# Ledger of designs, part 77: designed miniproteins, single chains, continued (5)

Each design is a single chain, and the fold is of that chain. pLDDT is the mean over its residues in the fold that is shown.

## One batch from the design tools (miniprotein)

Design m18834
Fold by ESMFold2-Fast:
Structure m18834 (fold): chain A 77 residues (1-77)
Amino acid sequence: MIKELKPEAQKELEEIEKKAKELEEKAKEKKEPLEGGIDAGMLYIIVGVGKLTGLSAEEIRKLVEILEKEREKARKE
């Protein structure tokens, strides 16, 4: 079940969801659905997990940092 979020955590999730939608739209425009879809999908997963588990704003930011670092490492290969 979706848990009640603190206002700060909800704001972080809303910002992440907005970024995910933006990446998805840009991927459609550039015809790069695989890369943009993966990036957007990861952010949507963070939003879903945050809503279901009631993560704090700090925990949400840490998850984003971890995924961004892993994604950057993969791109450098």
Scores: mean pLDDT 70

Design m18835
Fold by ESMFold2-Fast:
Structure m18835 (fold): chain A 84 residues (1-84)
Amino acid sequence: ALEAARERVVAAAEGLRAAILADESLSEETKRKVTELLERAIERARAGDFEGAIEYVRRAMEVAGRPSEGEVLANWIREVAERA
């Protein structure tokens, strides 16, 4: 269901935000920028805008220097949305 898909994507983005904040290898500047983008992804996911959530996750992980991780998560969000 769309509601279940939304909650799963929101939880994943919130978990990623927490992991970024706890990552001591990232600068405080990088953490702020990545967190801001992930907050935008969470807003989009809550609105049911999965394409918007994918865009912000990709941008966040590019800033974090982890674009491959961003693509893995983006593909997972797409699969979750398609099954909704």
Scores: mean pLDDT 86

Design m18836
Fold by ESMFold2-Fast:
Structure m18836 (fold): chain A 96 residues (1-96)
Amino acid sequence: KPVLVEVDEETRERWLEEARRHFLSLYPEMEFSDDALLIGRWWAEVGAEAERLAEEIVNTDDPEKRQELLDSAPEEVRAFLPFNIQELIKKKEDEA
């Protein structure tokens, strides 16, 4: 079952309002269904958390702390982490 379909009513309402207030005001010509907004918000939330954790992991020298950060991540975020970590490593190499 898609996780976004099983999200509770409070979370659903919060995500829809956040999408309408912050996203649709920037892109007023774009028409989105509630389902599309929920999917977009879910992806944004998972992506933002994965980005945050990937940055902490890449900037952490302690292997025990890195493992703790990985273990603290929800499964959905953890699935995204390899991509975000690789992107950050590449960016760091390009900056050198």
Scores: mean pLDDT 67

Design m18837
Fold by ESMFold2-Fast:
Structure m18837 (fold): chain A 83 residues (1-83)
Amino acid sequence: MKKSEEVIEAAVKTLIKESKLPPEHKEVLAKIIRELLKLPKEERPKEIVLTGELSKDPELAPYLEKVIKERIDENIKVIQPES
């Protein structure tokens, strides 16, 4: 049911609130998780690519990937493109 995604989004908001990430990183995590949860499982991407300044933080992609794999879909990978 579509309503199940709303329940999951509420749980994700709680998870983000408990996160000790800086505000900028919390915003990135929130955007990625909400975007994924709005898609049916079959339409979710296998890879999420961080670009610009977000690709400069070496801890951001591993952290986002861990949260996504644990809470959303274990097959999704977060990638930082190297210059």
Scores: mean pLDDT 67

Design m18838
Fold by ESMFold2-Fast:
Structure m18838 (fold): chain A 67 residues (1-67)
Amino acid sequence: DTRAVLDELDAEARELGLELDREGRARTAEELVAALRERGLDRAAAAYERLVAAIEAKKAAAEAAAA
């Protein structure tokens, strides 16, 4: 469940001393995916990568609509 993955990422970010802000989320996403894979949480990392891809697709669609 995507919501459960986000909650897990927030918990991991707090343990690593990272803050998941709206502005910093894109940069932090790659670090969190790497940390999840390093800890063997491949399924959570894959789910998060799909979420990031969906967000990027929405941004690309918004930019295309603005052009």
Scores: mean pLDDT 62

Design m18839
Fold by ESMFold2-Fast:
Structure m18839 (fold): chain A 56 residues (1-56)
Amino acid sequence: MEEGEKIAEEVREALAPIDPAGGRAAAGELLKAGQEGESPETLRKWKERALAAYGA
């Protein structure tokens, strides 16, 4: 799996026990951003922000 896809999947898995629908939506946005050329480092920062919003 490409790094961007892996980061998106990590977000989905991390949020699954908290907000499965929100986690899938966030993962989809990250996957799309990665496909549109965002760096893995930027995607990781967005992952951290998403998890922080859920108190993780």
Scores: mean pLDDT 76

Design m18840
Fold by ESMFold2-Fast:
Structure m18840 (fold): chain A 52 residues (1-52)
Amino acid sequence: MGSFVLPASDEEIARVATRLGHGDASRKDQLQAIIAFAKEHSREEVEKVFEG
């Protein structure tokens, strides 16, 4: 199975998900949104969202 670089902490997950418009979603839905975003967008776009 492939490995993905995901946010490591609960804070990072919430922060990235908020930038994607999913700040009020459940942790599970936030993770799914982040994974979907990473699959649909370029590496540069993913890194930009993850840094903030």
Scores: mean pLDDT 70

Design m18841
Fold by ESMFold2-Fast:
Structure m18841 (fold): chain A 89 residues (1-89)
Amino acid sequence: AAAELAPPSEEARRLMREGMAAFDAGDYVTAARLFREAEELDPLSPVPELVRAMAIASIQDPEKVRTFLLELGEEEAARRQVALKEAAA
């Protein structure tokens, strides 16, 4: 079997959840800090680093970064749906 990716630690998942909540509340400084802490606990995942960078950028232009983050999430979801569809065929 291929090496199974270990699930994120409960602590990393908690930090990501808290960071997302802060981001949604418009507290981008707190969101960036929490995402950085999650990145330190799960360095193999690019997601915490990406959302941290976007949270920092959103301090200057929150509406633009939020729109781009939503588009990025939609693109990732579409890629996952295509992969699942190919596996199911």
Scores: mean pLDDT 64

Design m18842
Fold by ESMFold2-Fast:
Structure m18842 (fold): chain A 62 residues (1-62)
Amino acid sequence: MLTYEEAKEIVKRLMELLESPDPEAQERARKIYEEMKSADTNEEQEKVAKKLKEEYDRIKAR
């Protein structure tokens, strides 16, 4: 399973993959990052981490 700490690393890698700024991808990454900062419970953190992984995989597959 993806940990909250691993999700933070994926955010950094996701930003590195956005060489040509896709405004939709940047907006999604920004929203996920905000959700990570506001996640107070382990369950909320896992939801955000899963969402971030899906977005990262989507960007990497392009």
Scores: mean pLDDT 67

Design m18843
Fold by ESMFold2-Fast:
Structure m18843 (fold): chain A 55 residues (1-55)
Amino acid sequence: MKLEIDNTAKSINSMDDKLAEAAAKIVATKLSEEDAKYLAEKLNEKAKKAVEETL
């Protein structure tokens, strides 16, 4: 279990919209190329499901 990810999610949920947006930008800047590819793959899967459900 990755406690750091769990703590980060709780912090973002507790923050105001402006603080949450700033935190998201910082996290996006620190993402590695490997993590970026993994997120892109998951987004593509969600997009395919959305298209199939719309048909």
Scores: mean pLDDT 59

Design m18844
Fold by ESMFold2-Fast:
Structure m18844 (fold): chain A 92 residues (1-92)
Amino acid sequence: SKIGEGVRALAETLASIPGVTLEQGLEFAASLYGAILGISPDGVVEPAKEFAEALKTFGELGEKALEIFRDSVEKHSTAPDREEAVKAIKEA
């Protein structure tokens, strides 16, 4: 997905900075995208699923990022499908 490509590109770009790990890059991407979805007035289930699946492709490296993403969406989202989006992230 285009979202998955964006996550990988951002995380890899951040990890190119000396002292930044790929895990930290993924955590940053997760926090940022969770906040963006948090202010979205539209449905967030599908973009949340695509982003969670992209993080899942990193295996153990993506586990903390998935937790951060879930928490960010749960705490900040005002979307009517927020609870369904949080459930979708947990099931990824």
Scores: mean pLDDT 76

Design m18845
Fold by ESMFold2-Fast:
Structure m18845 (fold): chain A 72 residues (1-72)
Amino acid sequence: SKAEEYIKKGKEYYKQGDYKKASEYYFKASKEYEKEGNLVLSYQYYSVGYFLNGDFEKMEEYLQKAGELEAA
């Protein structure tokens, strides 16, 4: 899927130490999962993207959203 292609690019940038580009691709993957109706994976990858950007408040928010959906 398109989301999986974005994750692959994100991992490649992460290996290069380009955390800003890695974060960008994880956000793109999150948006694709959201379009596919997979909100759990969408929120999990939003969380990863925010973590890589140093936005720990947003990271925790999206981890909580993913957990709530899995508990439903």
Scores: mean pLDDT 86

Design m18846
Fold by ESMFold2-Fast:
Structure m18846 (fold): chain A 83 residues (1-83)
Amino acid sequence: VAEVVKKHVDQFEPRTFVGVVAQSTDPEVWRLVLPRIVEHPDAEELLQKVLDLTTDPRKKEIVQAILAAPSREERLAVIEELL
C-alpha cells in the first residue's frame, strides 16, 4: 500500500488524502500523506477531518500534535519528529 501511495500521491485529490490517512494503519503512509495535507490551503479542515475519522490512538495523537502547531513549518517538523 505505501508504495502505491508514494507513486500516486501527487495525483490525489484532497478527499483522497483524508481517506488514505484515516483508513491506513501504516505509519509510512501517514508520513507520505500528512505533509501533503499540511501544505494544502485547507490544511486545518483536512486535518480535522482525519482526526474525526480516526480511531487509532497513535494516529489521533500525531494529528492532534500537528493541528496544535501554529505554522506550516512547525507542522512539518512535528511529522518528522513523530514519524
Scores: mean pLDDT 73

Design m18847
Fold by ESMFold2-Fast:
Structure m18847 (fold): chain A 64 residues (1-64)
Amino acid sequence: VAATEARVAALDAVDARIRANPNLSEEEKAALLEELRATLRALDYPDSEIDLLLARVERRIEAA
């Protein structure tokens, strides 16, 4: 339960950063994705789930 809430908060934080700077550089994008990956690993999500969530975020960045 707590892990699910923390995941939602982490994704919301990423969305907020994308909205604040829609023209993210490749370095900024990579840093953002690595920060999210580290957060999800700390929440004990399996790598397969993390990869799926990161792919969704990456598509959101590309679509912005």
Scores: mean pLDDT 74

Design m18848
Fold by ESMFold2-Fast:
Structure m18848 (fold): chain A 78 residues (1-78)
Amino acid sequence: SRAAQEEALLAWAEELLADPSLSEREKLELRAFLEIGRLRRAGASLEEIAEAALRAAEELGEPEELLEEGRKLAEEAL
């Protein structure tokens, strides 16, 4: 089932975070993936998911132009 696949994927990502060979950037990417995945599974609002995604993109150093576009899309979707 989709829920079982999502649970397995999140469990795999959590286990991968324990790998000491991961770079700090790879750890940030995995933490962002896990946070967004957990929010979706918990039935979080589209607003909460969009906010978490924008925060992750900002932490990863995405350009401000893309962050501004993301904010506008989130407002339009809500």
Scores: mean pLDDT 74

Design m18849
Fold by ESMFold2-Fast:
Structure m18849 (fold): chain A 90 residues (1-90)
Amino acid sequence: SVAERLRKAAEILEKKAEEAEKKGLPETAEILRKAAERLRRAAEEGDELSGEMVTLSLAVAATVAKQEKDEESAKILDEALDAVQAALDA
């Protein structure tokens, strides 16, 4: 179901946020936590479009990190984007 895919994507983002926090990337961790909260709310409300919005937001955040030469944040955000997209497509 859509709700199951959104919940799985949120769980992935929560784990990536913990990874970012552990690596001393608090702004990246906050981006990931806010994205996870949006997906958890979307799963409860049945809002399937929030998955696409989160995917776009992560892509933008990864691009910004690359532009700022923050390679660690860019890697975590790219990995989060790929994993979320795979979960939403399942």
Scores: mean pLDDT 86

Design m18850
Fold by ESMFold2-Fast:
Structure m18850 (fold): chain A 87 residues (1-87)
Amino acid sequence: MYLEKGKEYRDRGDLDKAIEEYEKALEEDPDYAEAYHNLGEAYFDMMNYREAIEYYRKALELDPDYEKARANLEAVEGLLERFGIPK
């Protein structure tokens, strides 16, 4: 399953391959909130905070009760505010 493969690549630190597998999961199910959340986490690991925020927001649009996506969005927005990094 693409989502599972993406998580395995992320665990190895192979973020480009993780992103590729999560994108494949979204090709099969464009409304897959967990895949958007996992893309956000991968982009956060790459310090691509702008992309991370966009993907966490997309996950929350699809699943407003997605606690992990909400917590991660708040954490990234707080990080940008604290360090003065443009979003």
Scores: mean pLDDT 84

Design m18851
Fold by ESMFold2-Fast:
Structure m18851 (fold): chain A 92 residues (1-92)
Amino acid sequence: SKEALELEVDAALDIMKISTLKNIADRYEKQGKFDKAKEVYEEAIKLARESIERYRKWLAESTDPAAQAVLERNIGILEELLKEMEERLKKL
């Protein structure tokens, strides 16, 4: 499915961006730069929530089983990243 392939690329780019921000925030936390870590975690969390909401809307509108499978898998990945970042933010 062309739709499933395009969604896979978009999701991969979103996940890469969010993961990069998480890694930056983790590094600031390890350096004791807690205010900077909080700012970057909050940005990454916002992007993760926005991506999850967008993918859930696309999932509800999709009639392509291949596209649905891509969306469900990537929502799961983003929800796990979101959970990890929220848990770290609470400890700062």
Scores: mean pLDDT 90

Design m18852
Fold by ESMFold2-Fast:
Structure m18852 (fold): chain A 90 residues (1-90)
Amino acid sequence: MLDEIIKKLEYAIEVAEKAGDKTLVEEGRKTLEYAKKLKEENASLNEILLATVSALYVLLRVYEATKDEDLKKLIEELSKLIDKLLEEIK
């Protein structure tokens, strides 16, 4: 789960770097480092949910700036993951 979030964030950061958006790159890297830390610390479902929501926000901002169609697919996948995590927490 965290590996999937990390991979999607890495792609979004690459798209932002190619677009020259240094602010989105910095914000994406901060979110990526948080997700990597959670993977090392054996995070709770609530922490994974927060990381997934943060990742979705980054991907949405990069998509709006770049209109990269591959990001749209990753956004849909993260949205489905959020729905699944919300069902598991309840």
Scores: mean pLDDT 83

Design m18853
Fold by ESMFold2-Fast:
Structure m18853 (fold): chain A 63 residues (1-63)
Amino acid sequence: SELKELLEKFLKETTNPVVRAVLSELLKNNLSKEEAIEVLRRALEQVTDPEARAELERILEEL
């Protein structure tokens, strides 16, 4: 799926372990776009690292 390819691309490009964990979980669960957006929004509420937050926000905007 287009979503899976996009998430795999972000996973290969990221060096942040928090972002890697979130993207790996999204890919593992074969989520819909709507479900992926919800998971990313919840991750942003819990993540305090500014670099991880910025990267997750960019990923959310690309979905």
Scores: mean pLDDT 83

Design m18854
Fold by ESMFold2-Fast:
Structure m18854 (fold): chain A 68 residues (1-68)
Amino acid sequence: SMSDIFARIQEHVARLRERGLSSDEITAAAREMIRKADELVAKGKSLEEIFRELDEITERFLERFERE
């Protein structure tokens, strides 16, 4: 459901905050996750695939933060 997707995004946002990302980076990550979730829902993708893509977005933001 959309509420399950939202809860997963909130968990990722909390994780990014705890790892020290700025509010601007967290906002950018949240927006990308929301856009990707909307895209995948429109394509009829499973909740499992949506969660996997959200996880991948979060990992990319963490990797970029480590480089900066």
Scores: mean pLDDT 86

Design m18855
Fold by ESMFold2-Fast:
Parts: sequence; structure tokens; C-alpha cells
Structure m18855 (fold): chain A 98 residues (1-98)
Amino acid sequence: MYEEKAKKFEEYAKEFRKLAEEHDRISQAVGPGEGTRHLARSIVHRLLASMLEEAAKAYRIAQERVEKNLPPLSRSERNTIILGDSILKAIESEKAKR
């Protein structure tokens, strides 16, 4: 359960990291107005990737805790998962719309 969800978040995080790097490269090559838009997209994609990476990490910690019969995730780790799930739902909604 947790491992499969962690892998899904890690996959989307890699996709957004790649998009962020591409937009960053374009921002260096184009004029100020267009470059600023690509820089903004790079920042947003990098932020989304970081949020998904933290959600994946929280899920992997949850899996390890279950296997070791340790106490549940902290409130902060649970909040990170909730945020990650919200981002994932938004991504899947956009893909379904296309």
C-alpha cells in the first residue's frame, strides 16, 4: 500500500523536476518577458516536485514504521501526505480532462 503510493509520487516528482529544468534552460535563452514566464513555471514545477518528494518520503517512513511496529507518523508527516494526495488528485484531474 504505502510503497506503491510512494513510487507513484516519486515518478510524478521526477516528471516535474524534468519540466522545471527544461523551463529553467528556456528562461536563460529567451527575452525578459518570456524568460520571466518560464522562470515562474520552473519555480512552480520545482515546488510541486519537492512536495511530492516529501509525500513519498512520508509514505516510505510509514511503511518502515508498520514493518517495525513503531508509533504512527507525526502530524507534520501526515499533513505532508494530505498535501501530496491533493496535488496528485489535481494532476490526475488535469490528465482526465485532456
Scores: mean pLDDT 76

Design m18856
Fold by ESMFold2-Fast:
Structure m18856 (fold): chain A 82 residues (1-82)
Amino acid sequence: SDEELVKQAEEALEKGEEAFKKKDYEQAIEYYEQAIKLAEEGTSNRSFLLKVRALRNLSLAYKAAGKEEEAKKYLEKARKLE
C-alpha cells in the first residue's frame, strides 16, 4: 500500500540522516537512493514530499562526499518538483 511505501521511505530517510551525521556519506547516499525509489512507487502527496526531501538530502550527501556534479544534478531534480 502507499502507506507502507511512505513508512519504508521515511525509515530509509532516517537511516540516511544517521549515516550522514556519522560522516558515512556512502551509506547516506545508498539510504537516500532507497528512500527516493520507495517514494517514487507511491502515488500520494506524502510520497511526493518525501521524494523531494530525499533528493535534497541526496544532493547534500554527494556534496559532502566531494561529488559536485551529482550534487548539482539531484538538487536540480528537487527544484523542478517544487
Scores: mean pLDDT 88

Design m18857
Fold by ESMFold2-Fast:
Structure m18857 (fold): chain A 67 residues (1-67)
Amino acid sequence: HMTEEIWKEIELALQIIKAVTAERAGDYEQAAEWYEKPAEIAESLGDTELAEVYRKKAEEFRKKAEA
């Protein structure tokens, strides 16, 4: 699925941009939620290290939202 993989990579980039935008806006609850999608997409692409990075980001911002 060459087309499917390309669209997943584009979706990954767009979801990262959304999450980073929420983070920079100080919306930590939204950033936590939006970092979960890049993690799922990265895992589906076989990039387990990248998936772990975004899962840790989601957890970090979830903790910041609770503070």
Scores: mean pLDDT 81

Design m18858
Fold by ESMFold2-Fast:
Structure m18858 (fold): chain A 84 residues (1-84)
Amino acid sequence: KEAEELEEKGKEAYAKGDYDSAIELYDKAAKLYYEEGDFAKAYELMSRASKIAAEKFKKEGDLDKAKLAEEMAKQYKKKAEELK
């Protein structure tokens, strides 16, 4: 399915250190899972995208944006756990 293909491409982008592409691909996959009614998987991928964003911001020295992204990742993960 298209959502799974985008998720795999996101994993490949992250493995290569392409954080921007990884975030974009995970966000697109999450949107498709949400449209399919798989809300738990959608929030899981939103959490992963936010975690990658936090890692990127930390490397760029933007600690405030990194902290915000970490909090967003925790909130999305909690929602995913509640929907299982």
Scores: mean pLDDT 85

Design m18859
Fold by ESMFold2-Fast:
Structure m18859 (fold): chain A 82 residues (1-82)
Amino acid sequence: KEKIEELLKKVEESHKKILEEARKNMSEEDVKLLEEYLKLMLEGIKKMAETGEADPKEGLKLAQLLNKLTGESFQLDPSLWE
């Protein structure tokens, strides 16, 4: 639980960074699409953390996907999703 919550927090911070950069470099339409995509991913991770029905590994992989969207190479400990 705590591992997923910490990862969710980092995902939210990365989400803010990606939107900030997108506002500078992308059209308003593209920024809107990106925002919707990130919103869906974040809600999915939150639901996994709250309901416990989803496989924690899937939640962690979703967070890793969001990390890729930031364009920053951030390597998470493999033990978090094994």
Scores: mean pLDDT 61

Design m18860
Fold by ESMFold2-Fast:
Structure m18860 (fold): chain A 63 residues (1-63)
Amino acid sequence: MEAEKYYQKGVELASQGKLEEAVEYYRKAIELDPNFTAAWSNLASVLYNMGKDEEAKEVVEKL
């Protein structure tokens, strides 16, 4: 699945500490599959790690 490919790339980028790029790929996965719970969850986690608590909260509320 295309959404899964973007999600996997996001996971890879996050593991490398490229949090901003990881956020971009998780958002692409969600655009293709809005019910991709793992992508929403990981997006929220990365945003919290970046100190973007407001954005992370908004992401969690969309779940």
Scores: mean pLDDT 81

Design m18861
Fold by ESMFold2-Fast:
Structure m18861 (fold): chain A 66 residues (1-66)
Amino acid sequence: SDAALAAAIEALVAAGVPREQAERAARGMLTLIPALGRDVALAYLVAGGVPEEAARAGVDAILKAL
């Protein structure tokens, strides 16, 4: 949802991720979480260079907004 995307972007930005990168990461989270589940999505994002703390904050924001 648009609310989940917005919540994830703001959580990532608050965690120190630049907005442009936060937008890409949040869109990735919205695709990966429904397809692969939370833990697998987190592992893929961290392997792709998203800091673990920021990735967790973004995922939690999406799950709260859904």
Scores: mean pLDDT 77

Design m18862
Fold by ESMFold2-Fast:
Structure m18862 (fold): chain A 58 residues (1-58)
Amino acid sequence: MRLAVAVKDVTADTPAVLALRRGERAEVLREFPDGDLLVRRDGRTGLVGSNHVEVVEE
């Protein structure tokens, strides 16, 4: 399973972005060509920038 681990706080300044706190983990559902990731955490889905997270293979 691929996990995105937040390396810094992610602020959801648009409805499309999933807010994450540093150290929080979300499941990677899809990677987009622009480097954004579609992630899921606690039943919620949203986008995060690849520069805000580290992707780990489980």
Scores: mean pLDDT 79

Design m18863
Fold by ESMFold2-Fast:
Structure m18863 (fold): chain A 60 residues (1-60)
Amino acid sequence: AQALLDSLPPVAREALERFRALYEAGTLTPVDAVKAANTLIEEAGLSPEEVGRLIREVLA
């Protein structure tokens, strides 16, 4: 997981960090989740399965 995070493009990493910050603040919306997932797929080349796993790890 850490190695994957270190290899993410800056835009994908920022999207994931924003997603976590919104989750921790209790202000995360479905739109924020979709935007983060889309950025990870398009910018980092992750599969939907990898995105789902990474998001679940961030929320744990």
Scores: mean pLDDT 74

Design m18864
Fold by ESMFold2-Fast:
Structure m18864 (fold): chain A 65 residues (1-65)
Amino acid sequence: SLLERAEAAYEEGLRAEAAGDLEAALRHFTESAKLYAALGVDSPRAREAARRARELAEQLGLTSL
């Protein structure tokens, strides 16, 4: 299901972040956030995925030109 994909993407994001793969972490958290949004899910994990993606994008200089 799309929910299982959103949850799996979130967990992959956490693993990538722990490994120092910030680009991979951003990709996974962005995917997770988009899937939760598409499902209309407003949960702590959904909010955390969006927050982590935003913070990683800022850290990598992808949201500030």
Scores: mean pLDDT 83

Design m18865
Fold by ESMFold2-Fast:
Structure m18865 (fold): chain A 63 residues (1-63)
Amino acid sequence: MAYAVELELVDTSAPVPRRRTFLATGETKEEALKKAEEMLRQADAALGPVEVARLTVTEIEVP
């Protein structure tokens, strides 16, 4: 089994705030969350200050 973490981020530094969605996947919930956290850190560094609007964790059945 695998897990997907969807992050919705709002770029608050832009004149018109834009929502962006990122997807992190992992074989475990903990792994997927770790990847999502790293993506958030990189997005904050690259795009300026971002806010987490939503974080959704989904279990994926993988054969």
Scores: mean pLDDT 74

Design m18866
Fold by ESMFold2-Fast:
Parts: structure tokens; C-alpha cells; sequence
Structure m18866 (fold): chain A 94 residues (1-94)
């Protein structure tokens, strides 16, 4: 129905917004680590964890549609999130 299509579009828009925040936080964490500001880096990681959890809830909403296209989109964002998570671990370990 048009209402279901609009709901999916809204979830996808929200997910894009959350992923934008995650990408921004990834940059802020990198800058904080490079400057030796580990307190700010930890605060940005805490914010990243909140957006990660929100993003995963939105991905689950797309997966719950059972539509293969929506599942593929959710999986692509989950892969990106995993790549960013590994990058953050590398910054904090170096």
C-alpha cells in the first residue's frame, strides 16, 4: 500500500541520517585520537554506540518486511557499520 511504501521510505531516510551521524563521529574519533584527546575520543565512541544501536533497530525494521531489496539495503549498511567499527578499534589500539 502507499502507507507501507511511505513507512519504508521514512525508515530508509532515518537510517541514512543515522549512518551520516556515524560517519561524522568516525571522523571526530580519528581527530581526537590524533590529538591525544582520549577523553573526547571515548565520549564520541559512546555516542557512536548509541547511533549504532539505533541504526541496527532501523535495519531490523527493513529486514522484518521480508522484501529481499530491503534486506539487501540493511545488510549493506550493516557491512559499512562493521567496517567503521573495525576502523575505530584500530584507532584506539594504535
Amino acid sequence: SPSQQQQIQQVRQQLRGVMGQIVGLHTQIHVAVQSGDMDSAQQYIDQFNQYRDQGRQLMQQLRSTGDPDQVTIADAYDDLLDQISRSIQDYMSG
Scores: mean pLDDT 89

Design m18867
Fold by ESMFold2-Fast:
Structure m18867 (fold): chain A 115 residues (1-115)
Amino acid sequence: ATAEQRRAAEIVLAAIDATLALPEPSIEAFRAALAAAKAAAGVTASEREILEGALNYVKSRRQSAIDNAPSAETYVAEKLRLIGLGLDFDALLRGIRDSALLTRTLRTIRAELEE
């Protein structure tokens, strides 16, 4: 992973944590938290660029797990996991209006960023 990808991941993680700390997480709160985290980091990249950077950080970190998969089943599972994560990031970019679905999506992305 590049330093820029790691920084993007840190920004997204901070925005997720701020959003999940609220009684009722919303996409507006997430976007505000993301903008605040970007400003605090001195980063001018767009929301899309930051989310893409964070996704690429996870993909880069998990390449070793793919390359060292002990079975065909593990290899396929790892590839499907990354596809699912890409869909979660895309849904977050489009905006998730349902608070419960947003919370689930943010928790999934958070878990991947923490590994």
Scores: mean pLDDT 88

Design m18868
Fold by ESMFold2-Fast:
Structure m18868 (fold): chain A 80 residues (1-80)
Amino acid sequence: MKEARELLEKAKEAYKKGDKERAVQLALESIRTAVLELGSNDPEASKLVQESALLLSELAGAEAGALVQRTVTEALEESS
């Protein structure tokens, strides 16, 4: 979980610096890392996915939901 949290913090820093592409990439990596380590049903993973999804909604608007869904699904397939 520490790695996933650090990725989310880096995403927030990239967003503050105006690097939207890097912020999106890091936010998606934080979601993937959390799901791979803990699974989608874990409360800590769910909190991080929610926080990353909120950041992604600011960066990608209407596309944020699709990006989150795809990333969670791909991570679950990799962990199976």
Scores: mean pLDDT 79

Design m18869
Fold by ESMFold2-Fast:
Structure m18869 (fold): chain A 60 residues (1-60)
Amino acid sequence: PSKEELEREINAALALMMASVAKLMGDEEAAELFLKAAEAYEKGDVEKGEELIKKGLETM
């Protein structure tokens, strides 16, 4: 796999971890945004994934 594919997979995994943490904190809005970010990374939309991560962090 390319470096870009590996980075995308790592970012998707990190987004899923962040979603789990947000759920444990009771922040359902942030959790949903992080789940959408993971989905965007898996589909190859890195820009959208990054935007959704920023939105999730801003809601925490």
Scores: mean pLDDT 82

Design m18870
Fold by ESMFold2-Fast:
Structure m18870 (fold): chain A 55 residues (1-55)
Amino acid sequence: SAASQAERDALVAQMKALYAQYQATTDPEERKALWDQMRALHDQLNALVAADAAA
């Protein structure tokens, strides 16, 4: 659906923004936190894709 596509697009945009922050930071603790956030968003994206496939 259009709503599902918008949600996926928003998650992809958030992941790109976090990746840009990851590339810009040199603090290993901040890098780990950004990586963990990207992982969580990736899991959310996979869940939305699976839900769309099941519907």
Scores: mean pLDDT 83

